Designed miniproteins, single chains, continued (3). Designs and how they scored, part 57

Each design is a single chain, and the fold is of that chain. pLDDT is the mean over its residues in the fold that is shown.

## One batch from the design tools (miniprotein)

Design m10087
Fold by ESMFold2-Fast:
Structure m10087 (fold): chain A 96 residues (1-96)
Amino acid sequence: SEAEALRAATLARSAAATAALQAYFDKKAAEEGKKTGKEKEEKEKAQKQLDDALKNGYEVGDELIAKGKELMADPALREKGEELIKLGEWFRAANA
């Protein structure tokens, strides 16, 4: 049914957003680890930030778009960045 397809699409978008946020925080942890030499500590900090973001509900479409644009600066993470931007645009549209 249309309702089943919509639920499946929403869950798939949520999974894509989770993967994109994980990639974003992993990238930040790697960059900060290189700067500080505390790679393990920065990875643990990034994981906590991801867990907190997911627990509190990432609802701000503009913030998702900004995070996606940061990921797109890295060619290896471009696909994840594009997924996060599309999700952010979806959240903005869903509230219109």
Scores: mean pLDDT 70

Design m10088
Fold by ESMFold2-Fast:
Structure m10088 (fold): chain A 110 residues (1-110)
Amino acid sequence: MREKLEEYIERLRKLGAEEAAEAVREAERHAGPEVGLLVAEAAVRVAENKDLEEALRLAKEAVRLAAERGEVEALGAIVEALGHAAALGDSEEARDVAGEVGTVAAELLA
């Protein structure tokens, strides 16, 4: 798990998504490596503008796990990671993924 997480974080950095990589590390710090890995995998897909349906599924699972664990700071980090990744992906579809993740996280915080 941790080795795959580090691989995806390095991939985000190589793509130029430094802020997304840092947000992934914050999500890991608060909610653990399982949530970190889900966010990293989703963020890479969003930044590359590929497999956006799978990216949304992974991000929603990360949000669900962080919320179940009561990790409010991790929810913010997940939203930030997907937002920064979507800025790099530079498509309406990538931005829609980040927006939907933000909406789901906000509903769980209400």
Scores: mean pLDDT 87

Design m10089
Fold by ESMFold2-Fast:
Structure m10089 (fold): chain A 80 residues (1-80)
Amino acid sequence: SVEEEARKLLEEARKLLDEYKKAIDNGAPQSIIDEIRSKFLEVVRKLIEVMEKLDPETRERFAEELGRLLYEFNVLDMER
């Protein structure tokens, strides 16, 4: 289902954000940090595309969760 696809993309985005944080915290090479960042943004773009196919109520719930992830991402992105 579209909802299941959105859920999987949201979980993937959360995992990539955690990986991004760990890479920054552990002083990983800039090339690795940039690769993880790019993957996270690609998954977010795909999630937004899939969310447009959801019913309004379900879309709103996903938008709230995505908003929290993007807030956390922006805080971490300032530390790169």
Scores: mean pLDDT 87

Design m10090
Fold by ESMFold2-Fast:
Structure m10090 (fold): chain A 66 residues (1-66)
Amino acid sequence: AKKYYLEGLDAYKEGKLEEAIKYFEEAIKLNPNFAVAWMELGYVYFDMGKKKEAMDYILKGMELAQ
């Protein structure tokens, strides 16, 4: 999970939004309780203009952070 999360962060910083999504999805697949990966996935969707999907992912991450 952590390896894919870090690769997702690197892709996101490089502006590779679709690649970042794939890495964060793999991180979540390995650890569905990885709250920060859910939130980062939401932030990428927000930058893509997909605000509804972004909010759903961010809220999921916030729920898991408890």
Scores: mean pLDDT 84

Design m10091
Fold by ESMFold2-Fast:
Structure m10091 (fold): chain A 65 residues (1-65)
Amino acid sequence: LAEEALRLLEEAIRLLREGRFEEARQTLAQALRLYEQAAEEGSVTDEDVERYQRLLRELARLVAE
């Protein structure tokens, strides 16, 4: 779950960079839902948390520009 969520988050960032905003929005929503499920199940590792935070910072930078 966590790895799938992180993969989708990276995909959403890629779609944003390409200007595919609706697809990015849908992919981001799916990524966040899966990550939330993984966190609730306790299947998120420290490495997953670091990767998630890094990707969120990249996403925030893209939408703030």
Scores: mean pLDDT 79

Design m10092
Fold by ESMFold2-Fast:
Order: structure tokens, then C-alpha cells, then sequence
Structure m10092 (fold): chain A 67 residues (1-67)
């Protein structure tokens, strides 16, 4: 639904903002919330790909900081 897409977009934007602030663990949480919604919404492949890319980048940053 449009409401689900708007909620997922909000979480994607919050994840992106957290990433820019170098709050990578907060970015991961928000990207995961976006993905959980987008996986159930038909035709959301572009937004799902963006959320998955953001999650992978944030997870790599967390690994780098712990290494």
C-alpha cells in the first residue's frame, strides 16, 4: 500500500541520515526496518535495492571500526 511505501521510505531516509552522521549501527536498524516492509510490497524493487545496498555498506563500516 502507499502507507507501507511511505513508512519504508521514512526508514530508508532515517538510515541514510544515520549513515551520514557515522551512526552505522542506527543506520543498520533503520535499513532493516525498511527492508522488512519492502519485501512484502510488490513493485518496490528499486527501494528494496537501495535499502539492501545501504545495509551492506553500514555493516562493512561497523566491521572496519571493530577491526
Amino acid sequence: SAADLNEAKKYLEEGNEAFKKQNYEDAIVNYRKAIKILEKVPGSDVLLDKALAGLLEAEEKVKELKA
Scores: mean pLDDT 86

Design m10093
Fold by ESMFold2-Fast:
Structure m10093 (fold): chain A 86 residues (1-86)
Amino acid sequence: FEEEALKNAKEVAERTKEAMGSVSAEELREALREASKTDPRVTEEKIEEIVKLFEEIKKAIEAGDYEEAAKKLVELLKLMAEIQAA
């Protein structure tokens, strides 16, 4: 299960490398700030946590460390789920 999930995550990360590389941390931060205008659960603290994880994922992909990128992506998804539960 975990081996197959990690392999699939690596393939997805490789396929999305260009798209991930074209999105800057600042662009993501601005998009999240816009979302915070309609959802008060999206706080500045959570925006910075999301942006930090996104930068770590981007750096891992650029370094070819798709295992680290997959782990950080899971952390990002958990944080996004926390916002919905708040």
Scores: mean pLDDT 73

Design m10094
Fold by ESMFold2-Fast:
Structure m10094 (fold): chain A 41 residues (1-41)
Amino acid sequence: KYSEEVKKLNEEAMKNDGDLEKAREIYEKFLEIQKKVLKDN
């Protein structure tokens, strides 16, 4: 489940390379997913 979300965010990051504001949004989404993964483990 979370692996698919991580892949999606990684692809979004690659598409928006050089857009720092978009990179920040993607980073925050990664942190939220990581938090959920840690909670589920």
Scores: mean pLDDT 73

Design m10095
Fold by ESMFold2-Fast:
Structure m10095 (fold): chain A 66 residues (1-66)
Amino acid sequence: MKKILLVYAETKEKALKVAKELAKKRPDAIVIPVPNMSEEEAKKLAEELEKLTGYEVEIVDANKLL
């Protein structure tokens, strides 16, 4: 099943670091880093992407994985 992982963080560095690791572990998913974004902003973006793509979108907090 195609899935989109939105990796959000306070900083570009954190978002990119976690997104690179997730991309290696989850080749079945499209991993998108979204830097300088809060959890609420990431949730809104995820809802819009699900409507546009029809794919399942999961948000990932990079701040908790570092």
Scores: mean pLDDT 79

Design m10096
Fold by ESMFold2-Fast:
Structure m10096 (fold): chain A 96 residues (1-96)
Amino acid sequence: MERLEELEKRLEELRKKTKDPNLLKAIEALLKAIEFLRKAIETKDFMYIASAAAALMGARILLSHTDPSNPLRQELLKLLDELEEILLELEKEYLE
């Protein structure tokens, strides 16, 4: 999915802009979610959707431990929301 490639590129760029360990771990969790979403699309295996959901939840928890005024945190939350939207679209496609 082209959207996943664009989100991955944005996350890699954001990773270069921070040294905050919680932001870095959140970015790693979001990148892992993208990997699981790609595998779900390729394999049609619902277990990868569950793994992606877990990774997104982990990223949200990590972001909750960062400074709420940090613009990078806000951008990462936006990317997280977009990945959650993709997850819901895939769940709908596979269940319907």
Scores: mean pLDDT 83

Design m10097
Fold by ESMFold2-Fast:
Structure m10097 (fold): chain A 68 residues (1-68)
Amino acid sequence: SAEDYYLQGVSLLSQGKYEEAIEHFEKAIELDPRYGNAYHELGVAYKLMGNYDKAEKYFALALELQPK
């Protein structure tokens, strides 16, 4: 499920496996394109890799998917 990929990505992120975490978050979004939490974690992963432009993009997408 999308949730399984998301949780695996979070675990990989905590291990410093940023590239593998990104692949799992992308798979979660492929299964659920409105998965705001997966977009947020993509932002975190890119920020930790020093890619601030991509981090900002994904944080913005996550915010758009949150209930107002």
Scores: mean pLDDT 85

Design m10098
Fold by ESMFold2-Fast:
Formats: sequence, structure tokens, C-alpha cells
Structure m10098 (fold): chain A 64 residues (1-64)
Amino acid sequence: QEFKVGDIVKAVKDYTGTGENGLTIKKGDILKVLAVGEDGYVVAKNLSTGEVGTFPTSYVEKVE
């Protein structure tokens, strides 16, 4: 699935952030993509918590 800056995405499973920039998300959280990185990661703002960080794209899907 192709992601772009400004996309609204929903967490499809829980992810625990690792490292200083890792974002922890819970299944059902709604996020806004802020940047698309290499290696299958995105930077996003979790709209449920207000936190910003990085996580794998496999943990989210676009909201239609």
C-alpha cells in the first residue's frame, strides 16, 4: 500500500515503539502521516494520543 504525506491511517494491530523516535500505537488508533521514510517506515502523529514518531507501514491501513 502506497502512503503519502497527509494520509489518514488506522492502526490494524498494536505496535510498541522502539528507540528514541519510535511511536507506540494501539489497534484502532487514527494517525496522520507526516513523512514517508525508507525501509517501510512512516512518521505520523497519533491523533488519539497527540504523539509523533516512527513505525512500520505494515501496522496501518488508509482510512477510506
Scores: mean pLDDT 77

Design m10099
Fold by ESMFold2-Fast:
Structure m10099 (fold): chain A 104 residues (1-104)
Amino acid sequence: SLNLSEEEVEELKKKAREVAKKLGLLEDTIGGLALLFLEMAIRRAAGLPLSEEEKQLLDFLKNALDEETREEIKERALKIIDALENFPYKEAVREELEKIYASL
């Protein structure tokens, strides 16, 4: 883990959201869920625990989403990560995102 503070994590989340919004990647439900998973991956890469709300949401989505929808969300999240220029810890965040999807 990167041992980042809550404040540093919020700044990374803001940067990811700004890039995703600028590229029109948040215009649908898939984009919203992709950003949410990316934000959880940022928290995990930072060494912070997921909130109880985030854990409950992951458990819900694991049972509610079919394989095709999960793959669309993953593809959108990876597209957001790939668009993040000069984003610190990009590869650590990508690794945590892959772990989240592997657990679904």
Scores: mean pLDDT 80

Design m10100
Fold by ESMFold2-Fast:
Structure m10100 (fold): chain A 77 residues (1-77)
Amino acid sequence: MKENKKAIEHLRKAIEALEAGDVEKAKEHLKKAIEETKDEKAKKYAEEALEALEKGDVEEALKYAEEAILALREADY
């Protein structure tokens, strides 16, 4: 679906921002991914990633963002 592709792009940009140390931009992209997706599992993982960043846990945020991408990729099959 078109919405899933856009959500995946925002999740990828969030991961890139986290790897670059830009937590503010990562939060922005996670919020956009949550807004763009209708997949309940992916939305839950993106929300968990955002909560991890609010607590300063970048490693957990990366794990949840990757899980959200996997959930969206599975939904496209």
Scores: mean pLDDT 81

Design m10101
Fold by ESMFold2-Fast:
Structure m10101 (fold): chain A 55 residues (1-55)
Amino acid sequence: KEEMEKVGKEAGDLSLQGKEEEAGKLAKEFIEKNKLSDDEADELSGIALQHANDK
């Protein structure tokens, strides 16, 4: 969970920098490497989106 939150925030920061493709790759790599469920992958995406929208 700690790693998921960290990766989500990093992906959010990349999106804020306009590096959306890199943010997507980071999230996808983490999901695939850790074999996250669809629910867990959705949570990771939510963290990144919230961080990007909240600044």
Scores: mean pLDDT 73

Design m10102
Fold by ESMFold2-Fast:
Structure m10102 (fold): chain A 74 residues (1-74)
Amino acid sequence: HPLLAAAYFNLGLLYEEEGHYDEAIKAYLKALELNPSLKLAVEGRLLELYEKAPEEEKKKIEEALKKLDVPIPP
């Protein structure tokens, strides 16, 4: 369980590096589902992703952040 969660978190990082934003979001959320202890790490990655993502992708990231009750950056 924790090992699989770590694998999904790392997969999210890989998708993020490749610019596959939707896949990165899904991988991060799956990691959190498998290991709730990753909440702060996943929130941090989604906030970083929000800052660097193209405008068309920001809406998807915003939805993910809202699901996690994370304030949207100004």
Scores: mean pLDDT 81

Design m10103
Fold by ESMFold2-Fast:
Structure m10103 (fold): chain A 105 residues (1-105)
Amino acid sequence: SSLASQRRGAATTADPVTRAAVEIGNLVFEAVDAYINGDFEKAKELYEKIKALVDEHVTDPELRERIKAALDEFFEKAKTMSYDEAVDAAARLVREITAALREQA
């Protein structure tokens, strides 16, 4: 029931920052799955969507550039990672983005 907390909070924590963090997280994992499965065109499309959401929802220019730099570094390194390494790195990146967005709010 570790995922029950996400279900319980969904309606009451639906501020723009929290919604953006959840959507970005979902897209990051979808992009990793596409990349590992060799669907590089889908991975590129998802990566561009992630950057567009960061531009739309992150109002602090310094934080925006920091998040984009972390995304660029992650996707560059992902090409040399195993599946397990890529999933672990993606989970860490999503947590860092979520924490940064909540700190902004």
Scores: mean pLDDT 73

Design m10104
Fold by ESMFold2-Fast:
Structure m10104 (fold): chain A 86 residues (1-86)
Amino acid sequence: KKEKIDAIEEEVGKALRLAREASPEVYQLAEQFGKAVGELIDAIEKGTNYKEKADEAIRLGKQLAEAGTPEMAEEVNKAIELIKEL
């Protein structure tokens, strides 16, 4: 479980770093995605129901992957797949 959380945080971190070099609109989407992933991780750590938080993070991640660069989409899609494995 911790290994999956660490992997998600790593891929999200890579996507957020790439987003800083992108347009302001893409950066805003990346911040929303990062916030949703943070809420998901918080729910998992507290032992609460995280399904809705996971679904929201996946939804925002898909929007970011569609709007961002191919490099950003690759890292975001890796994070989405890791979230689906939770």
Scores: mean pLDDT 83

Design m10105
Fold by ESMFold2-Fast:
Structure m10105 (fold): chain A 72 residues (1-72)
Amino acid sequence: DLGLAVARAVLEVAEKHGETEAANYARQAIDALEKGDVETAALYLTKAVSKLSDEARQEAIDAMAAVENALG
């Protein structure tokens, strides 16, 4: 639940900012989590965040922190 919520938050930020490469990595992280592959999901989530612009990355970090505070 937490991992999926975090990955979805990153995807929403990437899509909002039109950042296609970051959005594609976030979708791969979601797919990996749905298959139970937490290690692959963490790798793709890290790549997604790294591909965001500075503005989108800060928004994604804030969104991830909000999800972790609400669910973790």
Scores: mean pLDDT 84

Design m10106
Fold by ESMFold2-Fast:
Formats: structure tokens, sequence, C-alpha cells
Structure m10106 (fold): chain A 94 residues (1-94)
């Protein structure tokens, strides 16, 4: 479960960075978004290690809402929504 979640986040982070660059988002904002993604990954993994699957799911829902509130490109929002669903499936199967 934890390793699968790490792999989903690694792929999501790479795809988000590419989408933000493609849509002309400033490098300083991209760096802040990358920090948000890494912080969320750590929070999700810590929650899973503690057996707190619902807390991990809430962190993912918060990530998606943060992307919307920040006004990030639709392509980036769709990437994190897809990754959220993939991680939720991993949690539900554990």
Amino acid sequence: AAEEVREIFDKMIAEVEEALEKNGVPQSEIMRVMLLLESTRQEVLAALEAGRGEEAKRALDALVENFKVLGLPKEAIEIVEKAREEVKEVIDKA
C-alpha cells in the first residue's frame, strides 16, 4: 500500500510539474506547488502508517480543493483528481 501510494505521488508530481510549465505558471509558483505535493505525500503516508485511511483520503480531498482555490490550470487539477482516485482505491483495498 505505502509503496504503491509513493509511486502514484511520484508520477503525479512529475505530471503536475510538466502541466504547470506547459501552461506558463511562474517557476516560483511551481516550486510552491511541488512543496505542497511533497507535504501532502508525507501526510498521506504518515496517516496510512497510523492506520488512518480516512485521514489520508481527507488530505487528498484537501489537495484537490487547494489546487482549485489557487486557480491552477485545469490540466493540473485533472491530474491530481485522477491520482486522488488511484490512491483512494489503494487505501480501500488495504
Scores: mean pLDDT 87

Design m10107
Fold by ESMFold2-Fast:
Structure m10107 (fold): chain A 60 residues (1-60)
Amino acid sequence: SHMDHMRRLRAQYVAELLEEAKKLEDELKKNGRTPEQVDRINARLAEKEAELRARFAAEA
């Protein structure tokens, strides 16, 4: 069903976003928590969200 498809996509989206967030947090820990690094991490996370939204829109 469409609802099962949407539930599956949402679960996949959340899992991939959390994995990306963990990678970025590790990178921040290694490079230090400067305003520069925080801005870079926020930008990369926003890009990942946009990528996932576009991909899942195509899959829906």
Scores: mean pLDDT 80

Design m10108
Fold by ESMFold2-Fast:
Structure m10108 (fold): chain A 62 residues (1-62)
Amino acid sequence: SSELRKKILELIGEILRLIGEIFDLERELEKNPEDEELKKRLEELKREKEKLMKELRELEKE
């Protein structure tokens, strides 16, 4: 359905945004390896990405 497709596209968009943010923070962490706030933020974003990827997989089974 168009509604399901819209939801899938929204999730893909969020996942892509998170992948970009994770990539940028990993580059910053390589330059500042002692930055505990960056490490914490990176782990938070990685958990959010995994959660959304799981939701996407479940929706694509419909």
Scores: mean pLDDT 84

Design m10109
Fold by ESMFold2-Fast:
Structure m10109 (fold): chain A 86 residues (1-86)
Amino acid sequence: MTVKLVVEGANPGAALRAVGAGVDAELHGGEMESKLEGDTLTVTVKGANEQGLQAVLNAAQGIQDGGGELTVEQRGDETIFTVKAP
């Protein structure tokens, strides 16, 4: 399963939280890839297990709790969390 966390308007705190979630997922058998384009950070985790999915979800919810807006999209085997940072 592939999980993407897209942070629009990425601030340093939101970006660090997203990258941290990707690293945590990689340490649990996933593969993490991150890309920053302008103010949009995309963290992609391939081979995500339940822990990897939970790490990304926790990061997305943390950004939402900080005033961001979260949307979730399912595309086949890919889950996309898009968060607009405050």
Scores: mean pLDDT 78

Design m10110
Fold by ESMFold2-Fast:
Structure m10110 (fold): chain A 58 residues (1-58)
Amino acid sequence: SAEEVKKLKEELAQQKARKDAVLAKMKAAGAPQEKIDALQATYDATIKELEEEIKKAE
């Protein structure tokens, strides 16, 4: 439904914003690259799932 698509798009936008903010903080704090890569992969997996759900719901 259009309402489900809207909710998923809002969640996608929130996850993207959170990813950018958290990764920027980790980089500024000098976090190990392995931790940055692992967290980025976790966010990217969630973002990909949301994008695929939006595509299926449209």
Scores: mean pLDDT 85

Design m10111
Fold by ESMFold2-Fast:
Structure m10111 (fold): chain A 79 residues (1-79)
Amino acid sequence: SMEKIAEKALEIAKSGDPLDAEVALTLLFMAYAIAKRSGQLEDALLLARTAYEVAEKAGFPQELIDRLRAEIARLEAEL
């Protein structure tokens, strides 16, 4: 289920439109919050990595990219 959300978010972001990238990130962050609250750390890591890819390719602010990178590192350390 979370893999399908990540895949659909990547497909939405594939357009290169900044608005589509924002929609994709919103879906990924909502799914991330659910996975994290449920203790599904592997799913949370997948969603955080997918959000990083979307944000980087779309040219989102460096502070968001840095926060996503830090969260990925934190989740990897917890696993």
Scores: mean pLDDT 86

Design m10112
Fold by ESMFold2-Fast:
Structure m10112 (fold): chain A 97 residues (1-97)
Amino acid sequence: GSVSYQVFVVERDADGRPVLRNISSDPDLSEEEADKLAKEAAKKYGATILVRTEGGRVSVKVYDKDGNLVAEIEDSPDWEAALRRAFELALELQEKL
């Protein structure tokens, strides 16, 4: 099947609520390009979430500000649960800055 990569950061909206923003503008982003983008963006935003989608499965990696892999969820059928957990971890990493 086709594989897609997206990189998200946690930002605050106008009401101060934490929201996920997709910073990967290229729909054909490679794994190497996505990983590089995630690590570089983590230095700026305090944490990033790298999402891989393949065959209806989602894999998620959470990077800290130093580019270290803090958490990984592999081949989850539950997009909402995987993304929620990654979001909570990324938010915690930003608060420890």
Scores: mean pLDDT 82

Design m10113
Fold by ESMFold2-Fast:
Structure m10113 (fold): chain A 66 residues (1-66)
Amino acid sequence: IDEEKIKEYAKKLKELEVQGVRDYLLSGDLSIAQEYAEKIKKLIEELAKEQGISPEEARELLLKYT
């Protein structure tokens, strides 16, 4: 498992969360929450595939580094 890659993905996850909240507050559109949830899901699945681990394990690692 590449710890540097996990930290990079954790940073991307945090940026998506911050951007999603900001976009929602500016627009008031709940569909933005769904859009960012899909982006986050894809990010987790991409990390899982790249590291050869399960999506659940990838999520746990991201939470550790976020």
Scores: mean pLDDT 77

Design m10114
Fold by ESMFold2-Fast:
Structure m10114 (fold): chain A 105 residues (1-105)
Amino acid sequence: MLPLTPEVVARVRAGLARFAARLSEAFGVEPVDTSDLSAEEAAELYAKMSDEQRLLYRLLQAFGLALLGLEDAARRLVERWQEKYGLSPEQRETVRRILDDVLAE
């Protein structure tokens, strides 16, 4: 994992914003920005999200791990959430392509 310096945090935040836009376009769902929320506020907001918004939130958490260099953890988390939300083969392929682009950062 990369050290959590202000520069690394800024890069991860910028990367997540770009990949949030790609996920939103691919699934037709607006992602909820939790970057300025406390853990408690994020948990409360998550409880009020649609299933599609929760899926995007969980995929973005996995992409955050990928941007920090935690590839194996990111891939396991993506697989877990794809199974839980019952993604189609076409949706899984879309997420895989986006994850591969995240890992190339």
Scores: mean pLDDT 76

Design m10115
Fold by ESMFold2-Fast:
Structure m10115 (fold): chain A 65 residues (1-65)
Amino acid sequence: MTWEELRKRREEEYESGKSYPKSEEEQRVLEILKKGAEALKKGMPKEELEKLIKEATELELELLA
């Protein structure tokens, strides 16, 4: 799963009303995913995108723990 796929899934969840961010940490994950999408549009190197994917994944794992 990529950071862009995670972002799209989160957007769909909010639109359907199934999930709303309740914590600052959960909102941070979404913000990182949005940053990744913007970086891709600006033509940033894949190396930075991979770093953002890792950061978002680590935060999600921390929230699930």
Scores: mean pLDDT 64

Design m10116
Fold by ESMFold2-Fast:
Structure m10116 (fold): chain A 60 residues (1-60)
Amino acid sequence: MKLNEVARLVFEAARLRPEEAPTLISEVSKAMKLKSQNPEEADKRIDEVRKRAEELLAEA
């Protein structure tokens, strides 16, 4: 999945649910750091962030 697309979804979710923004940003940061050590786990974590952002957008 394209990181730019995930970043856009996180930005949109953060606008609707500012209280969730620190958690979403933290998870993306952790996934990016993990990318050099375990790319599959990093991609999985990025996908989890995408799903959470999509859930928040669907609830709006």
Scores: mean pLDDT 76

Design m10117
Fold by ESMFold2-Fast:
Structure m10117 (fold): chain A 75 residues (1-75)
Amino acid sequence: SKKEEAERLVKQGREYLEKGDYDKAIELFRKALELDPENVEAHRLLSLAYYKQGRFDEAREHALKASELAKKKGL
């Protein structure tokens, strides 16, 4: 399913994030959000990746989206 494919992409993106390859991590998290736009984990990790690159406006937007979605889902 699209949701399972998104979860796989989030896992791969996290591995690149841990290695410090923020550009590749961002690419994978964005692809995950194309498949599952309300994926809280993808928004959280994308926010962190942007923050690590000094892209603070993009980091803030995804952090807010993650917070809104988490609240909506009872997380």
Scores: mean pLDDT 89

Design m10118
Fold by ESMFold2-Fast:
Structure m10118 (fold): chain A 86 residues (1-86)
Amino acid sequence: MKLIIKLENATPGQAIAAIGVGVQGELEGGKFEVKTQGNTVTVTVEGATENTIKEARGLGLGVREDGGEVRVREEGDTTIIEVKAP
């Protein structure tokens, strides 16, 4: 499956956590990419496992509990987690 995590106004800790999910995905046989543009960090994992997707969802829940906004959507075999920090 494909995983995309988009963090808007990410704190350094949130960006590091998202990159950690990407690294986990690559260690599990996928390929990950990080792109930064302005205030947005995007982590993409091709060949993501269910475990990697679960970790990404956990990251999103943490940001939501800190007062941020989280949107999760699925497009075919792609899971997209969009996070906006408060």
Scores: mean pLDDT 80

Design m10119
Fold by ESMFold2-Fast:
Structure m10119 (fold): chain A 92 residues (1-92)
Amino acid sequence: GSMAASGLIDAMRATLEEGGEVELKVSGDTVTLTMRGVGPKAEKAVEEAKKAAEEAGGTATLRKEGDTITLTVEGLDAVSVTAVALEHIGLK
């Protein structure tokens, strides 16, 4: 469970550090992370986030379109994952 949250935080952080933009959305039991202006660190971090979500028993889908990567995670506690992720974005 916590590994999925850590992966999302790492992906968001890498995207922001490379000058990109991040958008996090929650819809029911689904967390959607959209990253724009993705560089090599962010791309690696999001692939590791996908693996962490799958290892936690969730379903993770990764979509790439140019510099935009969308990671969709289902089957985990979306509210808890999102709350942990948001706690670490730019606040520490």
Scores: mean pLDDT 74

Design m10120
Fold by ESMFold2-Fast:
Structure m10120 (fold): chain A 109 residues (1-109)
Amino acid sequence: DIVLTTPASVEAKEGETVTLTATSSQPITDKDKVAWYKQKPGQPPELLIYNNSKLAPGVPSRISASYSGNTASLTIKNVKKEDEATYYVVLYRDGKATRSPGTKLIVKE
């Protein structure tokens, strides 16, 4: 019965650092596991982050994640046009997965 709330969209300029956030209705604890996914139209979801902060294979090191209190954060440094996608957070607690509505990242020149 945990709820995740995210902004519908975030804008960034190429070369900037952007942070995407998700707010949990309950505090995020060290017993929880947070994963972040990237999805482009017509493509399957791509895993970016697992176990709160670990990079999935093939994911660039300019991407990182953290959590504190009720907030999970994904940071993308040196934003590129290829980062334009919808981003989802999934929180695993007590054998249950809760998925956020998704945040569209829009990358401007």
Scores: mean pLDDT 88

Design m10121
Fold by ESMFold2-Fast:
Structure m10121 (fold): chain A 120 residues (1-120)
Amino acid sequence: GPPARSVAVVVPARDAAATLPAAVESALAIETPAELRVVVVDDGSTDGTLAAAEALAARHPVEVVRVPDRGLGAAVEAGFAAAADADAVVIVDGSAAAADAAVIRRAAAEGGVYLGAPAP
């Protein structure tokens, strides 16, 4: 497809306080001509994940979306709704220590929807 002007990285997060900052900052550090933003979807975490996400949103182009413990599918749907204005969307696992730079660059180059982490 055509190159994306904007890429939204959707990070579903459940009890991921320890890994979320590295995942978000890795995604935003990727060199691309597209505008990068992150949507963190907190799926009812109790470990400080929400506080970590809000701290990231104060410093970075991060939007925090909350869902009441509805599971990964509901978190992904909420993330897509928040990313509806982006030319491309990449989904990464909020428990991952690093974002998949190649997938984000491909999304920027081609547009569309991509999964950065393998499905369970």
Scores: mean pLDDT 76

Design m10122
Fold by ESMFold2-Fast:
Structure m10122 (fold): chain A 56 residues (1-56)
Amino acid sequence: MSKKENLGEAIKAQLEDLIKEGLKMSKEGLEAMKKKLEEAGDEEGAKLAQEALEKA
């Protein structure tokens, strides 16, 4: 199923907002978001989550 309902974009925007605000998520939360973005086919969002994981 495609992300026509903007689900992947919403998750990506939420990740970007958290990073910009300096909020820290658990590594488990970041891994869960990365998997959801990968399953949705959002490689850009998955990269953002991966970078956040590497810095966490």
Scores: mean pLDDT 66

